# Designs tried in a protein design run: designed miniproteins, single chains, continued (5). Part 41

Each design is a single chain, and the fold is of that chain. pLDDT is the mean over its residues in the fold that is shown.

## One batch from the design tools (miniprotein)

Design m17400
Fold by ESMFold2-Fast:
Structure m17400 (fold): chain A 80 residues (1-80)
Amino acid sequence: SKIEELKKEFIELIEDAIEKETNKELQEALKKVKEAIEKSKSIEEFVKNVNELAKTLSKDIQEIIKSMVDEFKKKYEEIK
């Protein structure tokens, strides 16, 4: 399905970001976002899981994660 392909693309983008990231705390946060994408069955569940994760992160990391979620939502709307 298009949603499964989008999910896979985002996982690959996050994995690439993890490999290039030098900040260990941000690397760990990105790994958790990847897990949230993998475990989520819908866009609504993904957003909910990432928002819950964001509550445990520093403000600067939260803003990076929010930007990634917004990009995912934008791409999801384009494939509807």
Scores: mean pLDDT 76

Design m17401
Fold by ESMFold2-Fast:
Structure m17401 (fold): chain A 67 residues (1-67)
Amino acid sequence: MAAVRERVEAAAIKAANRLMNSDLTEEQKIKALNEIAQAYRDALAAGDPEAGEKRLQEIVDKALKEA
């Protein structure tokens, strides 16, 4: 459990930092941060850090592409 949490937390922090350093509007940042928070919870519940890391990356890449 701890190892899964550490990996998913690190991925979530990286995703959030990429998002916060972007030129996205505050509303787009809030929306993407909510998606990151949900993906973080889902990854912890599933116990799958690899899928969680991939999902968090997909969320931020999608948000940046839609800008």
Scores: mean pLDDT 80

Design m17402
Fold by ESMFold2-Fast:
Structure m17402 (fold): chain A 83 residues (1-83)
Amino acid sequence: DEVVEYLKSLPEEERKKKAEELQRLIMEKYMERLGLPEEERERARNDVALGYEILEERLAKLPEEERKKLAEEIEEELKKKLE
């Protein structure tokens, strides 16, 4: 919600750019944290929908506790980059 609230505070044009930037950063951070092979990362970068499917499959294999921790860590990294 904090990221969503930040995006809502921006003008529409800037909000779209930041949303796209944040989506890319989130995907890259999840791929990095989950240790996806470079071939899978390349596929995810070329096909965002496939990228989300790969991430969901990997996250589903983690305990709920680990998924929450990972989400919190990525959210903190994103907050640091929101100037």
Scores: mean pLDDT 74

Design m17403
Fold by ESMFold2-Fast:
Structure m17403 (fold): chain A 77 residues (1-77)
Amino acid sequence: PPRPRLPSDTPPLTIEDMLEGVLDTILEQHEKKPFSEEEREELIEFIRQLLREAGFPEERIEEIVREFEERLEKILK
């Protein structure tokens, strides 16, 4: 099936929706080219910064990042 593309005029998204979009992109990229450990760490740090800028408390950021890391590891394995 054809890969969906996000419209230029994206509706307002929650942080969870944004993370799902990032996960989907990572999945598609990893299927075509393997992710390096450095790229994974940079992505995780980027997500951490995004969540902090969105006003999430550190404990919530850690939970979201941990869930993201677990999903990512299972996919990359």
Scores: mean pLDDT 68

Design m17404
Fold by ESMFold2-Fast:
Structure m17404 (fold): chain A 74 residues (1-74)
Amino acid sequence: SIEELISFFKKYAEKNNLMVEIKDKEKAVEEFKELYKKVFPYADPEFAEKFIEEVSKDKEDLGAALGYLRNLTA
């Protein structure tokens, strides 16, 4: 589920010191969308949309997911 995936990213980001401080939420959301497309180019678009919406509701969740994706694209 989306909730389980968010929980996974939070635990992973905390364990690996990947948490990102969100200073500009709008820019962070746009970066997250861009990185998500790069990391998961063949992902289900419906799931991706719901996941991005849910993650974007909380700065800590967004920071964890952004940190995870940045690490994969570095």
Scores: mean pLDDT 81

Design m17405
Fold by ESMFold2-Fast:
Structure m17405 (fold): chain A 75 residues (1-75)
Amino acid sequence: AEAARAAAIAALSQRIADAEAEIARLRDDMRLVGVVHPADPPALQLPPSGYFARLAALEAEIAAARAAIAAVEAA
């Protein structure tokens, strides 16, 4: 049914939007620390525990959601 397909794509698109918003928030937090956008001299602060793991997980979620949308559109 086209309605179910549209709903699935909408849900996946919302997941991408939520993940991108969280990545932006994480990057803003790290920008304040100066780790992602180092000044000269750079800020000497450690990233929050799990920052890079969380970022990688969000990027993987976006990639998986985009692949799922493409699969739904190809079906």
Scores: mean pLDDT 72

Design m17406
Fold by ESMFold2-Fast:
Structure m17406 (fold): chain A 62 residues (1-62)
Amino acid sequence: MITGAEVASALAALGIDLSKITGEQLILMAELLSEGASAGEIIERTGLPLSRAQVSALKRRL
């Protein structure tokens, strides 16, 4: 199971600014990634200012 801490570490490794992301958004993203959600679904449900390419890179990193 993917954790919010693993998501935070992967986002930081990709150069994404964590100051714009809440702990609740990290937990939700971890849940959606664990469920195999699409990049578009993750962006829509979290409200994060991420591109589909960034979410795809995150999925490959985890």
Scores: mean pLDDT 81

Design m17407
Fold by ESMFold2-Fast:
Structure m17407 (fold): chain A 98 residues (1-98)
Amino acid sequence: SAAARQAQVRARLVAEAARRLAELEARLAAEPDAELREVLAEARELGREYARRHGLPEEVAEAVLLEYALEAWARGEYSRERLEEVAEQLLATYRKAA
């Protein structure tokens, strides 16, 4: 059925997000830059808060926002305000799948 296929796709996306989050956490465990650690902590907190408000898996929201924050910070373009705006756009696709 369509519902069974949607459930399978959702389970796979959640598993993929959890794996990406674990890989990011392992890589960042040795990160010495205090500013980057603060940026990543903010992205995780925002991701978990968004996930709780919208009934999303926390792993999906955390992985998506951490990946964005790391990329934005590397470009020198990170801001919390932009991250909050982008969170709505990036996570909207997952909101109906949760």
Scores: mean pLDDT 76

Design m17408
Fold by ESMFold2-Fast:
Structure m17408 (fold): chain A 107 residues (1-107)
Amino acid sequence: STIDLILGNLDNLGQSKTGSASVDADIAATVKTVRTLVNDGLYDDAITTLEDLLGVLEIRRALTTDAATVTRLDTVIGQVHHILGLLYHLQGNYSEAVKSFKEAASY
């Protein structure tokens, strides 16, 4: 199911490491919150929570010059966009789902 795909992708995101303890803590906290929201059927709140994480990650990515950290951040950003695409698809918002999947594919 789409929910099983979302939960599996959240597990993968939760295992990802950027090398920044503060960013990795934000990822872990977001994964825990989003998992609870998805299980409760609160998809709008799950999307907002992931979009907030994206904002943090994109700012960090723009300010990062270390190539290895850039690659890890790009991987995590791509994973977040993919989960957003699955959530939008689950809501029937197919236009936003397509945009999110295209964005994920660019990382």
Scores: mean pLDDT 91

Design m17409
Fold by ESMFold2-Fast:
Structure m17409 (fold): chain A 79 residues (1-79)
Amino acid sequence: AMDEELVVELAVEAARRIGEALGNAELGEELVELARNRAPPEAWRELFERYGISEEQLEEAARAVEEPLLALVERRLAE
C-alpha cells in the first residue's frame, strides 16, 4: 500500500522538478497530472513532443532532479 503512494509521490516530485528545470510551468503542471494519474510512458512522450522537448533537454532535466529525488527518498525512508 505505502509503496504505491511513494511511487506516485516520487513521480509527482520528478514531474514538478522536470517542469521547473525546463523553465515551463505549464508543462510542469501537465506532467504532474500525468504522474498523479499513473499515465503510461506513451502519454509522457506525447506531452514532451507537444512541447518540443529534445532528448538533450530531458537528460539535463533528469540530472537536475536526481539529487532532490534522492533526498526525498532518504527522508521518506527515515520516517
Scores: mean pLDDT 76

Design m17410
Fold by ESMFold2-Fast:
Structure m17410 (fold): chain A 92 residues (1-92)
Amino acid sequence: AQALADEAVAHTLAGLEALAAGDEEAARAHAERARAAFARAAETPEGLEAVLMALMAAGLEEWEKTESDPERIAELREEAERRARELAARLA
């Protein structure tokens, strides 16, 4: 679980950095890799909740660091956390 979580975090951060640079293709590729690693790490309900929350937090913090629109960051954060909890609850 931890190795897959680390891989998912690394690709999430790289994807956000690519988005900030305007490289949509690279961002998409990294997002897909992060999603795949996340799905494997989240095979247990408790692991799903913990890993998903950690991935969301790490990705959003890195986006905030790029000085993006604060309102859009706040909206994405709240929606991502909400969806994360919804998915964890459905898979529990």
Scores: mean pLDDT 68

Design m17411
Fold by ESMFold2-Fast:
Structure m17411 (fold): chain A 87 residues (1-87)
Amino acid sequence: SLRDQVLELFREAEELALARVAPKLGLSEEEVARILAARVRRFEGMSDEEQIELLEQEAKKFLSEGTEEAKKIAELYREAVELLKKR
């Protein structure tokens, strides 16, 4: 479904973002998985309008970093926004 596609894009973007900071923060794979699950659950509980706002804010933040990895993460957030706006 469209909802499942949005959630998958969000999950992928969040997973890549967490992978960037996890080693620096000393987080285990189990801790990263718990954080990711909690963030996805919170996102699922949001309205479509709240989800779009969050996704656009996150995309803008990563685009401002100017790295290729951050651009890839921003593109996943923006793709999720476009899917939500097609409704």
Scores: mean pLDDT 86

Design m17412
Fold by ESMFold2-Fast:
Order: sequence, then C-alpha cells, then structure tokens
Structure m17412 (fold): chain A 88 residues (1-88)
Amino acid sequence: SLKEKAEEFIKLAEEHVAQMRKLVEKYRDKLTPEELEEADYLLSQMDAIIKEMRENKDDEEKFKELERQYLLTSVRLNAIILKAEEKA
C-alpha cells in the first residue's frame, strides 16, 4: 500500500539522518564554524521533513514533494561531509 511504502521511506530516512549526525560529530574538528552551522541546519531540516512525512503518509503528491526536498537536503549535507573527510 502507499502507506507501507511511506513508512519504509520514513524508517530509512530516520536511520540515514542518525548516520549523518554521527558523521558530522566525527568530522566536527574538520568543519569550519560556518560549515558546522550549515550542517546542523540541514540536519534540522531533514528532521522537520521526516515529521511532515509522518503527518502526510496518505497524501501521495505532498509525500512525493517531501521526498524530493529530503533528497536535495541530503545531497547538500553530503557535500559538506565529503569536504571534511578530505581534510581528515
């Protein structure tokens, strides 16, 4: 069902955010203050998007837009983490 697919995406997204938080903490000393502030902001946005996903499991169009926003936010955060990893 649509709700089952939504639940699966939400579960994977929650696990992904947890992993991203661990990477930000691991590379904290390699991030500039500006990069760290942006990373924390993006993580907060990902949490907010996941919350909206949970509230909109039965709205296919809204859920799809939230998936798009999540993926774009994830790409931006990943770019910051990759720069930090190159400094490690």
Scores: mean pLDDT 88

Design m17413
Fold by ESMFold2-Fast:
Structure m17413 (fold): chain A 91 residues (1-91)
Amino acid sequence: MEELLKEAEEYYAKAKEYAEKAVAAEKAGDYAKAAEYLRKAVEYAVKASELMAKAAELQGKTEEAKRLLEETKKAKAEAEARVAELEAKAA
């Protein structure tokens, strides 16, 4: 369990790094790079949330794990829509 939490923290750190790179690229008008970095940020954030949900489930917090996964699905869908908007601007 503790290893899962540590791995989740590492993925959250990577997600934050790529999210910041995506914002910087968008401000520079590089929408293609902004979309690429946002895709990576979403990928790492999803992995982190899945590890957190697994850790919660191992602690017997099944409802908390389900809630985390549902929130992750919604956040992923919203982020995928934003990536599509950035890719449209790049084209």
Scores: mean pLDDT 83

Design m17414
Fold by ESMFold2-Fast:
Structure m17414 (fold): chain A 58 residues (1-58)
Amino acid sequence: DAATRARVAAIVRFATSGPPVRPVTLERLMTLYSALYPDADAALARELLAEELRRHRE
């Protein structure tokens, strides 16, 4: 759980760092997360990615 939160935060920071050439979407983040952590809980990862992305943009 703590490890999942750390991975999610790291991926959102990576994807949103610098001037993005296109919008960062939840689907893009899920694709990246699933590629890096294929055995992770996808439902939990999606929920945490959505919250982290929302917090970062709002």
Scores: mean pLDDT 72

Design m17415
Fold by ESMFold2-Fast:
Structure m17415 (fold): chain A 66 residues (1-66)
Amino acid sequence: DYVARLDRIAAEVAELEKQPPTPEVFDRLVELGVESLKLAVDIVVDLREQRPDMSPEEIVAAARAR
């Protein structure tokens, strides 16, 4: 569930924003950024699974157009 994953990332970012600006806080924010990128990849993969009638190239093109 993309919404649940996004909500979790947003909640963690909100909690980190309440903390003093330490190197550990910034490191965790970078980790959440990487997780967000991986989520974007998962969305493309999920679209391919939902549309098995389309080629991978067609699914990527459709996702890019959205």
Scores: mean pLDDT 70

Design m17416
Fold by ESMFold2-Fast:
Structure m17416 (fold): chain A 63 residues (1-63)
Amino acid sequence: MSYSQAAQQASTLPGIGPQAAQVLASMGMNGESKEEIKEKLKKLPGVDEKTAEKAAEIVEKAQ
């Protein structure tokens, strides 16, 4: 799976908008770990811990 596809899939999650999905893809391309991605997503408005974990898992699968 590409990071672009991962970002598109993550954008379907509650609280993950297009801007957040683009940031998520950039973090994955920069080689940030699942844990780092999850922690940064938790800081976004409207993103709860479960949503952040699911989004981080989607990006991890793109590695």
Scores: mean pLDDT 72

Design m17417
Fold by ESMFold2-Fast:
Structure m17417 (fold): chain A 70 residues (1-70)
Amino acid sequence: SKEEAEKEIDEAVEEAEKMAKEGKPLSEVADYLLEKLYEIMDKIKDKKVAEELKKKFFERVTPIIDELEA
């Protein structure tokens, strides 16, 4: 469901922030996030919902990636 997918996004973002704080390299954090994105998207059949969830995912992960690139 959309609610389950949003919860999985929240959990993935929280784990990525934790990995970044623990000093994990950008490549490892990015690989983790990309794997989670594909897992979540595979479960969504509605194209419009999938596009909305992808947008939310990238909006939340962009600050983490930007900080690690700095």
Scores: mean pLDDT 80

Design m17418
Fold by ESMFold2-Fast:
Structure m17418 (fold): chain A 80 residues (1-80)
Amino acid sequence: SDAELEREVRLLEQQIARLKELIDNYDKLTPEQKEALIRNAEALVEEANRLRKQSTDPEIQERADRLAKEAEELLNKLKS
């Protein structure tokens, strides 16, 4: 249902915000921490794309699109 998808989008927004905070607030990540965060970012991109495809609500689709882009930007930052 779109109500369930909206809940999932809210959870994804929280997960992306947390990942951004971890990346922004830590001066140095160990290789193991960086690898774990890369895997997390990849999973968030996949989840955002899934939510976009499953939703019939244009607002949810737009939010999922934005979240996918944000997760991809964080992923690119981690791979730098």
Scores: mean pLDDT 83

Design m17419
Fold by ESMFold2-Fast:
Structure m17419 (fold): chain A 63 residues (1-63)
Amino acid sequence: NKLLIQQVEKEFGITLSEKERELLSLLLEDPRLTYEELGQRLGVSETTVEQLRVSLLRKLAQK
């Protein structure tokens, strides 16, 4: 997971926050996790998970 996340950051020329990297790692291991389950594992609210996902997708969409 750590190597895959580093490869994504390098390939897209982006820097992810610690929480964004944790979210991406969890989604790569189990893409079927709900926002509630992700929030419990990350120690944040479901709304914060949604915000982190939007931020992550925005960074991945930027060249």
Scores: mean pLDDT 76

Design m17420
Fold by ESMFold2-Fast:
Structure m17420 (fold): chain A 96 residues (1-96)
Amino acid sequence: MDKILEEVKKLLEEYKEAVIKGEYEKAKELAKKIQELSKQLTPEQQKEVAALQEKIQKELDELEKEKAEKLGEEKLTEEYRELAKKIAEEAKKKEE
């Protein structure tokens, strides 16, 4: 279906823009929608979409790698947040 193929192409463009803007929650939803719509395509149409995805994702991967390298420290903050949550739960148990 050409209509679905066009929608997937538009969603891929929106996904790229969302990632660039740092709207990861939106990007996640768009990625899921792209995946769902893509399964409705024929294998040949999926190949056409895959070629476009490869091009877009390669650019995104390069941008994300640069950002991840700069924000790699954020992994440590995520672990710190998890530890803080555990401590808070134990503090609540002691207070009751």
Scores: mean pLDDT 67

Design m17421
Fold by ESMFold2-Fast:
Structure m17421 (fold): chain A 81 residues (1-81)
Amino acid sequence: SEKEFEELLEKLKKKGTSQDTLDLIERTRKLLGDEAGIKVAKAYLENGEVSMVNVYTALRLRAIGDQIDAELAARKALLLS
């Protein structure tokens, strides 16, 4: 839920996750809903920002565009989890 999502964002901030990544996760939640946003946030927390952003998110985001790529990256992260 919203509260759980906010708690995950706090944990990511504590790990030193970038503002850009935090913003991307929030956009993902708005595009795909709370469950998708939470799942993606957990994936970043588990796998680390470098592996997610540089390999997954960057590839998807650069292919199509900001919001569309964010949705695609989130969906792919969910499917690979």
Scores: mean pLDDT 70

Design m17422
Fold by ESMFold2-Fast:
Structure m17422 (fold): chain A 88 residues (1-88)
Amino acid sequence: PLLSDEEVEELSLDAIFDALDKDGSGVITGEELREYYKEFHQQNPSDAQIEETMKRIDKDGSGVITREELRAAMREGAEENKKRRELE
């Protein structure tokens, strides 16, 4: 089935947010983000990379990532990844 861009974002957001929000707090911390990359992508990002990612996503300065902030970051990340793939 074909989905609208908004529906695709919501489905992807729910899957990623649920994978990141291990303790069910309703927000994502930098530690949960690091654990997600280790478990699901087998990557070991540096503390600086996690901090930079958190600052990019946490647009309201709450110190945690909300669903709305993650949605915005995923949209920006998808556009950047597509552009980088075209340059490779």
Scores: mean pLDDT 63

Design m17423
Fold by ESMFold2-Fast:
Structure m17423 (fold): chain A 70 residues (1-70)
Amino acid sequence: SAVDSILSLPESAQVGFYAEGLVGLETYPDTPEENKEKTREILEELEKRMPQSLVDRAKALAKEKIEELK
């Protein structure tokens, strides 16, 4: 699965993938709703299976990127 592939990556790459998922959900207006829903499902599964410290780091990175796009 996509989640299992991401979880096999180094911690920095896991943080990057989670952060990019959050950025995509908040910043790309032309993304079809079904693609957004699929991204939410992947992020929810990653949050359950990733260490909380990596999730927190990814959320902080996504917040910075989202602010830059405003």
Scores: mean pLDDT 79

Design m17424
Fold by ESMFold2-Fast:
Structure m17424 (fold): chain A 64 residues (1-64)
Amino acid sequence: MYSQEEVDAILQEARDLVAQSTDPHLKDTLQSLIEGLERHRDDPEVVQRMVDGLRAIKAHWEAS
């Protein structure tokens, strides 16, 4: 479960990753998740899934 403040922080982190990335597929995936999270930020189940997805992508990017 994520607070709205945590969601805002994760959205900003994802936007920063998009700005820093040169991989168009990563950018497209991150943008889709950002847009989904922004659209459904008041739905805790959707927020949880989108945040987990963003964190998984970031972890994979940082490990790669």
Scores: mean pLDDT 76

Design m17425
Fold by ESMFold2-Fast:
Structure m17425 (fold): chain A 79 residues (1-79)
Amino acid sequence: PLKSASWEEIAKGNDFKYTAADMRNIGDIALKEVKEYNPSEEEVKKTIEYLRYLKSVADEEAQKVIDETIEEIKKLYEE
């Protein structure tokens, strides 16, 4: 069971910079949530806003993964 709240909690709690591997895992959860649960526009926007926030606490490679994840979510949402 993947949900925005669970995904946000996975991302939020660590006192370290997120790595590309961490963001790939978070991104997979977010993408699966969008595909399987078809969340509202507001829920999708909140997820994208949180991913943008994570760029400020992510390493350089993780920032690229975040950008890729946001683009994939947008493609799924805009279908």
Scores: mean pLDDT 70

Design m17426
Fold by ESMFold2-Fast:
Structure m17426 (fold): chain A 80 residues (1-80)
Amino acid sequence: MEEEKIQELIDALKNDSPENVVKKLREIFEELKKKYSPQETLEFINKAYEKAMEVADELGQEEKREAVRKAFSEIVDELQ
């Protein structure tokens, strides 16, 4: 049950600065690492990434899109 975390990320994409979106994403990642295996965390992060990119593209938020893309790349590298 992590739909609430994806929704928090979407809300940040709509209402916050790129820096705060990245902060929220890192907070979600740290919470997931405490509860789940690296594989399960990676599966969730990939799902969140797909949804975040969809929302950022729909909103035309290029700066947030690039910030989220960079942060997800760093998270994926950290989990592998």
Scores: mean pLDDT 78

Design m17427
Fold by ESMFold2-Fast:
Structure m17427 (fold): chain A 80 residues (1-80)
Amino acid sequence: EIEELARKAIEKARQGLIDFLNGNYEEAEKKFKEAVDYTIKALELAGREDEAQRLKDLVEQKNYIEAAIESIRLARELLA
């Protein structure tokens, strides 16, 4: 469950990066938001509420790139 959500987060972030590099910025933002949402759910299931809240705060500030980078880092930790 946690590992499945973490893998989905990484895949959505990868897709978002491809869209961003191709100039599809709106599609990239949607995928980055999906990646962050998967990571938040995985963190909440893992009892890592402080990190989940930090990602929510970054999204509220519209720091989607920072949120996506942190989501990849945290998702990778959940898969270790």
Scores: mean pLDDT 84

Design m17428
Fold by ESMFold2-Fast:
Structure m17428 (fold): chain A 78 residues (1-78)
Amino acid sequence: SWKEEAKKRFERSKPYREETEKKLSEKLGVEPTVEAILEAITKEILEKYPELDAEKLREGTEEIVKRIKEAEEKIKAA
């Protein structure tokens, strides 16, 4: 089924995702987690574009992290 194929792709991509997170975390000097990486990226964006609403940008980043985690859990549960 489509859900089983999505689950297999998710599991098959796990080593690649973990390696990418590790490389990004090492380059950004943060923990190898999606949350830490996105927070570091958000900080860089705010430093480059200080006119942006920091609170609104952080809220958007938190929503993205939540959606990624929810998608991963749904794929694992399928």
Scores: mean pLDDT 72

Design m17429
Fold by ESMFold2-Fast:
Structure m17429 (fold): chain A 99 residues (1-99)
Amino acid sequence: GLDREGAEAAVEAALALGALAARLADLAIKLARAGVSPVLAIILGAIAIALGLLALGLARLALRGDPELAFKATAAAITAIGGIYGGILAIALAIKALA
């Protein structure tokens, strides 16, 4: 398990990576819908999924280290899930644009 300092670092990393995943997913969806670069939309969607999964893992580690971080860890998890689903949607829309 993480100590308190490690748990706090993990939750801050989860918040940052979750937010980045959501932003990349939003950009990927916009690119896919515009039909400008379906390949770039797939790449950004895949990165959003990877970062969102990493953020979920870090949020879980933070909660195991310090349960007082529950609010921050939950916020990171919600944002990360948004990034994952958005990334999947972007890839699906980009594949449809290529078909």
Scores: mean pLDDT 87

Design m17430
Fold by ESMFold2-Fast:
Structure m17430 (fold): chain A 65 residues (1-65)
Amino acid sequence: SLEKLLEEAKKIIDDYFEGKITPEEAQERILSLLDEAEKTFGKEGAEKLRNEINDYINKKLGLED
């Protein structure tokens, strides 16, 4: 499901912020999940996943007002 792809993306982001993976590894894995979302759920599903990923990153960075 799209929700499972989002949970995988959150794990990748968490690993990156914990210093467990490089920025390059995080980017590659996230792009792979976005490609899978587009193939399975179409462009709208991929856009929704991308927006949720951006929201999660902003939350981790403390950039949400």
Scores: mean pLDDT 82

Design m17431
Fold by ESMFold2-Fast:
Structure m17431 (fold): chain A 71 residues (1-71)
Amino acid sequence: SVEDLRRAADAFLDVLDPDHSGEVSAREIAEALDLSVATVRRLLDGKRRATDEELKAVWARAGNIPLSVLA
């Protein structure tokens, strides 16, 4: 779901930007997850539901974030 992807993105941001300074851009997330910047922005804004493939891509590239965070 979009909520699961947002939670995964938040956990990923915690790893990249633990101080929550906001210096990690949608571009950096898109590069890390191999998604388009527009797709990342739409998912974070909740405008569409994340697909299973997109969720798998997030977790495959965020190797130090445990899959249990999706639950």
Scores: mean pLDDT 55

Design m17432
Fold by ESMFold2-Fast:
Structure m17432 (fold): chain A 60 residues (1-60)
Amino acid sequence: GEAEVEAAYRAAVEAAARGASPSEVGKAWLDGAEKAGATGHAAEDAAAQGVIRAMEEGLI
């Protein structure tokens, strides 16, 4: 849902802002979605939507 997408997006942006590696940023997207309650395919979908949002905002 929107909460999982927001969590993935926020986690990735914060990791990137801290100077995390690409692998750490990738982990942050999934971890953020999972902490918000997404699992399996839902976590992957939320992470992907978070990535799209970050790309649209020019953050990655």
Scores: mean pLDDT 71

Design m17433
Fold by ESMFold2-Fast:
Structure m17433 (fold): chain A 117 residues (1-117)
Amino acid sequence: EHAKEGEEHYEKAVQLYNDNAKIREILDEFSKAFDYYKKSYEKTKKKEDLLKALRAAHIVLDLVSVLPTLDKEEVNLGLKAKKFIEENIDKVEDESLRRAYKLSIKALDDKLKRQGN
């Protein structure tokens, strides 16, 4: 059930991206996909569900990092995505994907430092 809701929100986010929708609208749908995939993984503990949740979290992290300004909810979304990736990165076998996750985390950290000043 949660995996199905995750897929529906992920597909909607992809459609919004193809339709050149606003970044914040795309972020909202990927954020929902991440929440549902995370819930699915928490129940199933399957690698496939983890990878779907990590992929959605990675996209959320990248979208938050490219926004010109962040409100408190957007900061919390980025930090939530970062935390999930950091807690699960050691379970990822693909070295190139682990490096991509670390680079995206650094990009968010650098952005939050710049906006805090």
Scores: mean pLDDT 86

Design m17434
Fold by ESMFold2-Fast:
Structure m17434 (fold): chain A 73 residues (1-73)
Amino acid sequence: MEDIEKARELISRVTKALNEAKKDPSKVEEARRLADEAYETLKKMGPELKAIGDVIRRAADRTIEEVEKKVKE
């Protein structure tokens, strides 16, 4: 249904941004912004999609932390 397709698009956009941030630390802020926007959008779509948004946000936070740790090396 429409909500699942929209959720897929948001997940895809966040995943792409996180992969770009892994290669280029300057893109970390953009990836974080997209993850936060996806979380807020999914949260408004219902409790099922809010749970998916929570998973995406946690995955984004973890990926960003890993990228920031590598930059310190």
Scores: mean pLDDT 78

Design m17435
Fold by ESMFold2-Fast:
Structure m17435 (fold): chain A 75 residues (1-75)
Amino acid sequence: SLAARISTMTADQLIDMVRNLDPSKMSTSALRTLLDALVASPHAAELKYPLLSLAGDPRSSKEKIALIEEAISRL
């Protein structure tokens, strides 16, 4: 599962994954599932700035920005 894969990734791998996300190529439900797995990760605290960058991406819809901001509040 995605959650199981994320739980085995290093902080650097998770940061790189978030930085390489294209929010326009993800459904809102896929993004929600990914964000929940990231917040549950042991490296969640190191994801704040990558997630802030994702929220600032002009390809992120208002709904996706709200999901990302909610996830950041849980870090």
Scores: mean pLDDT 85

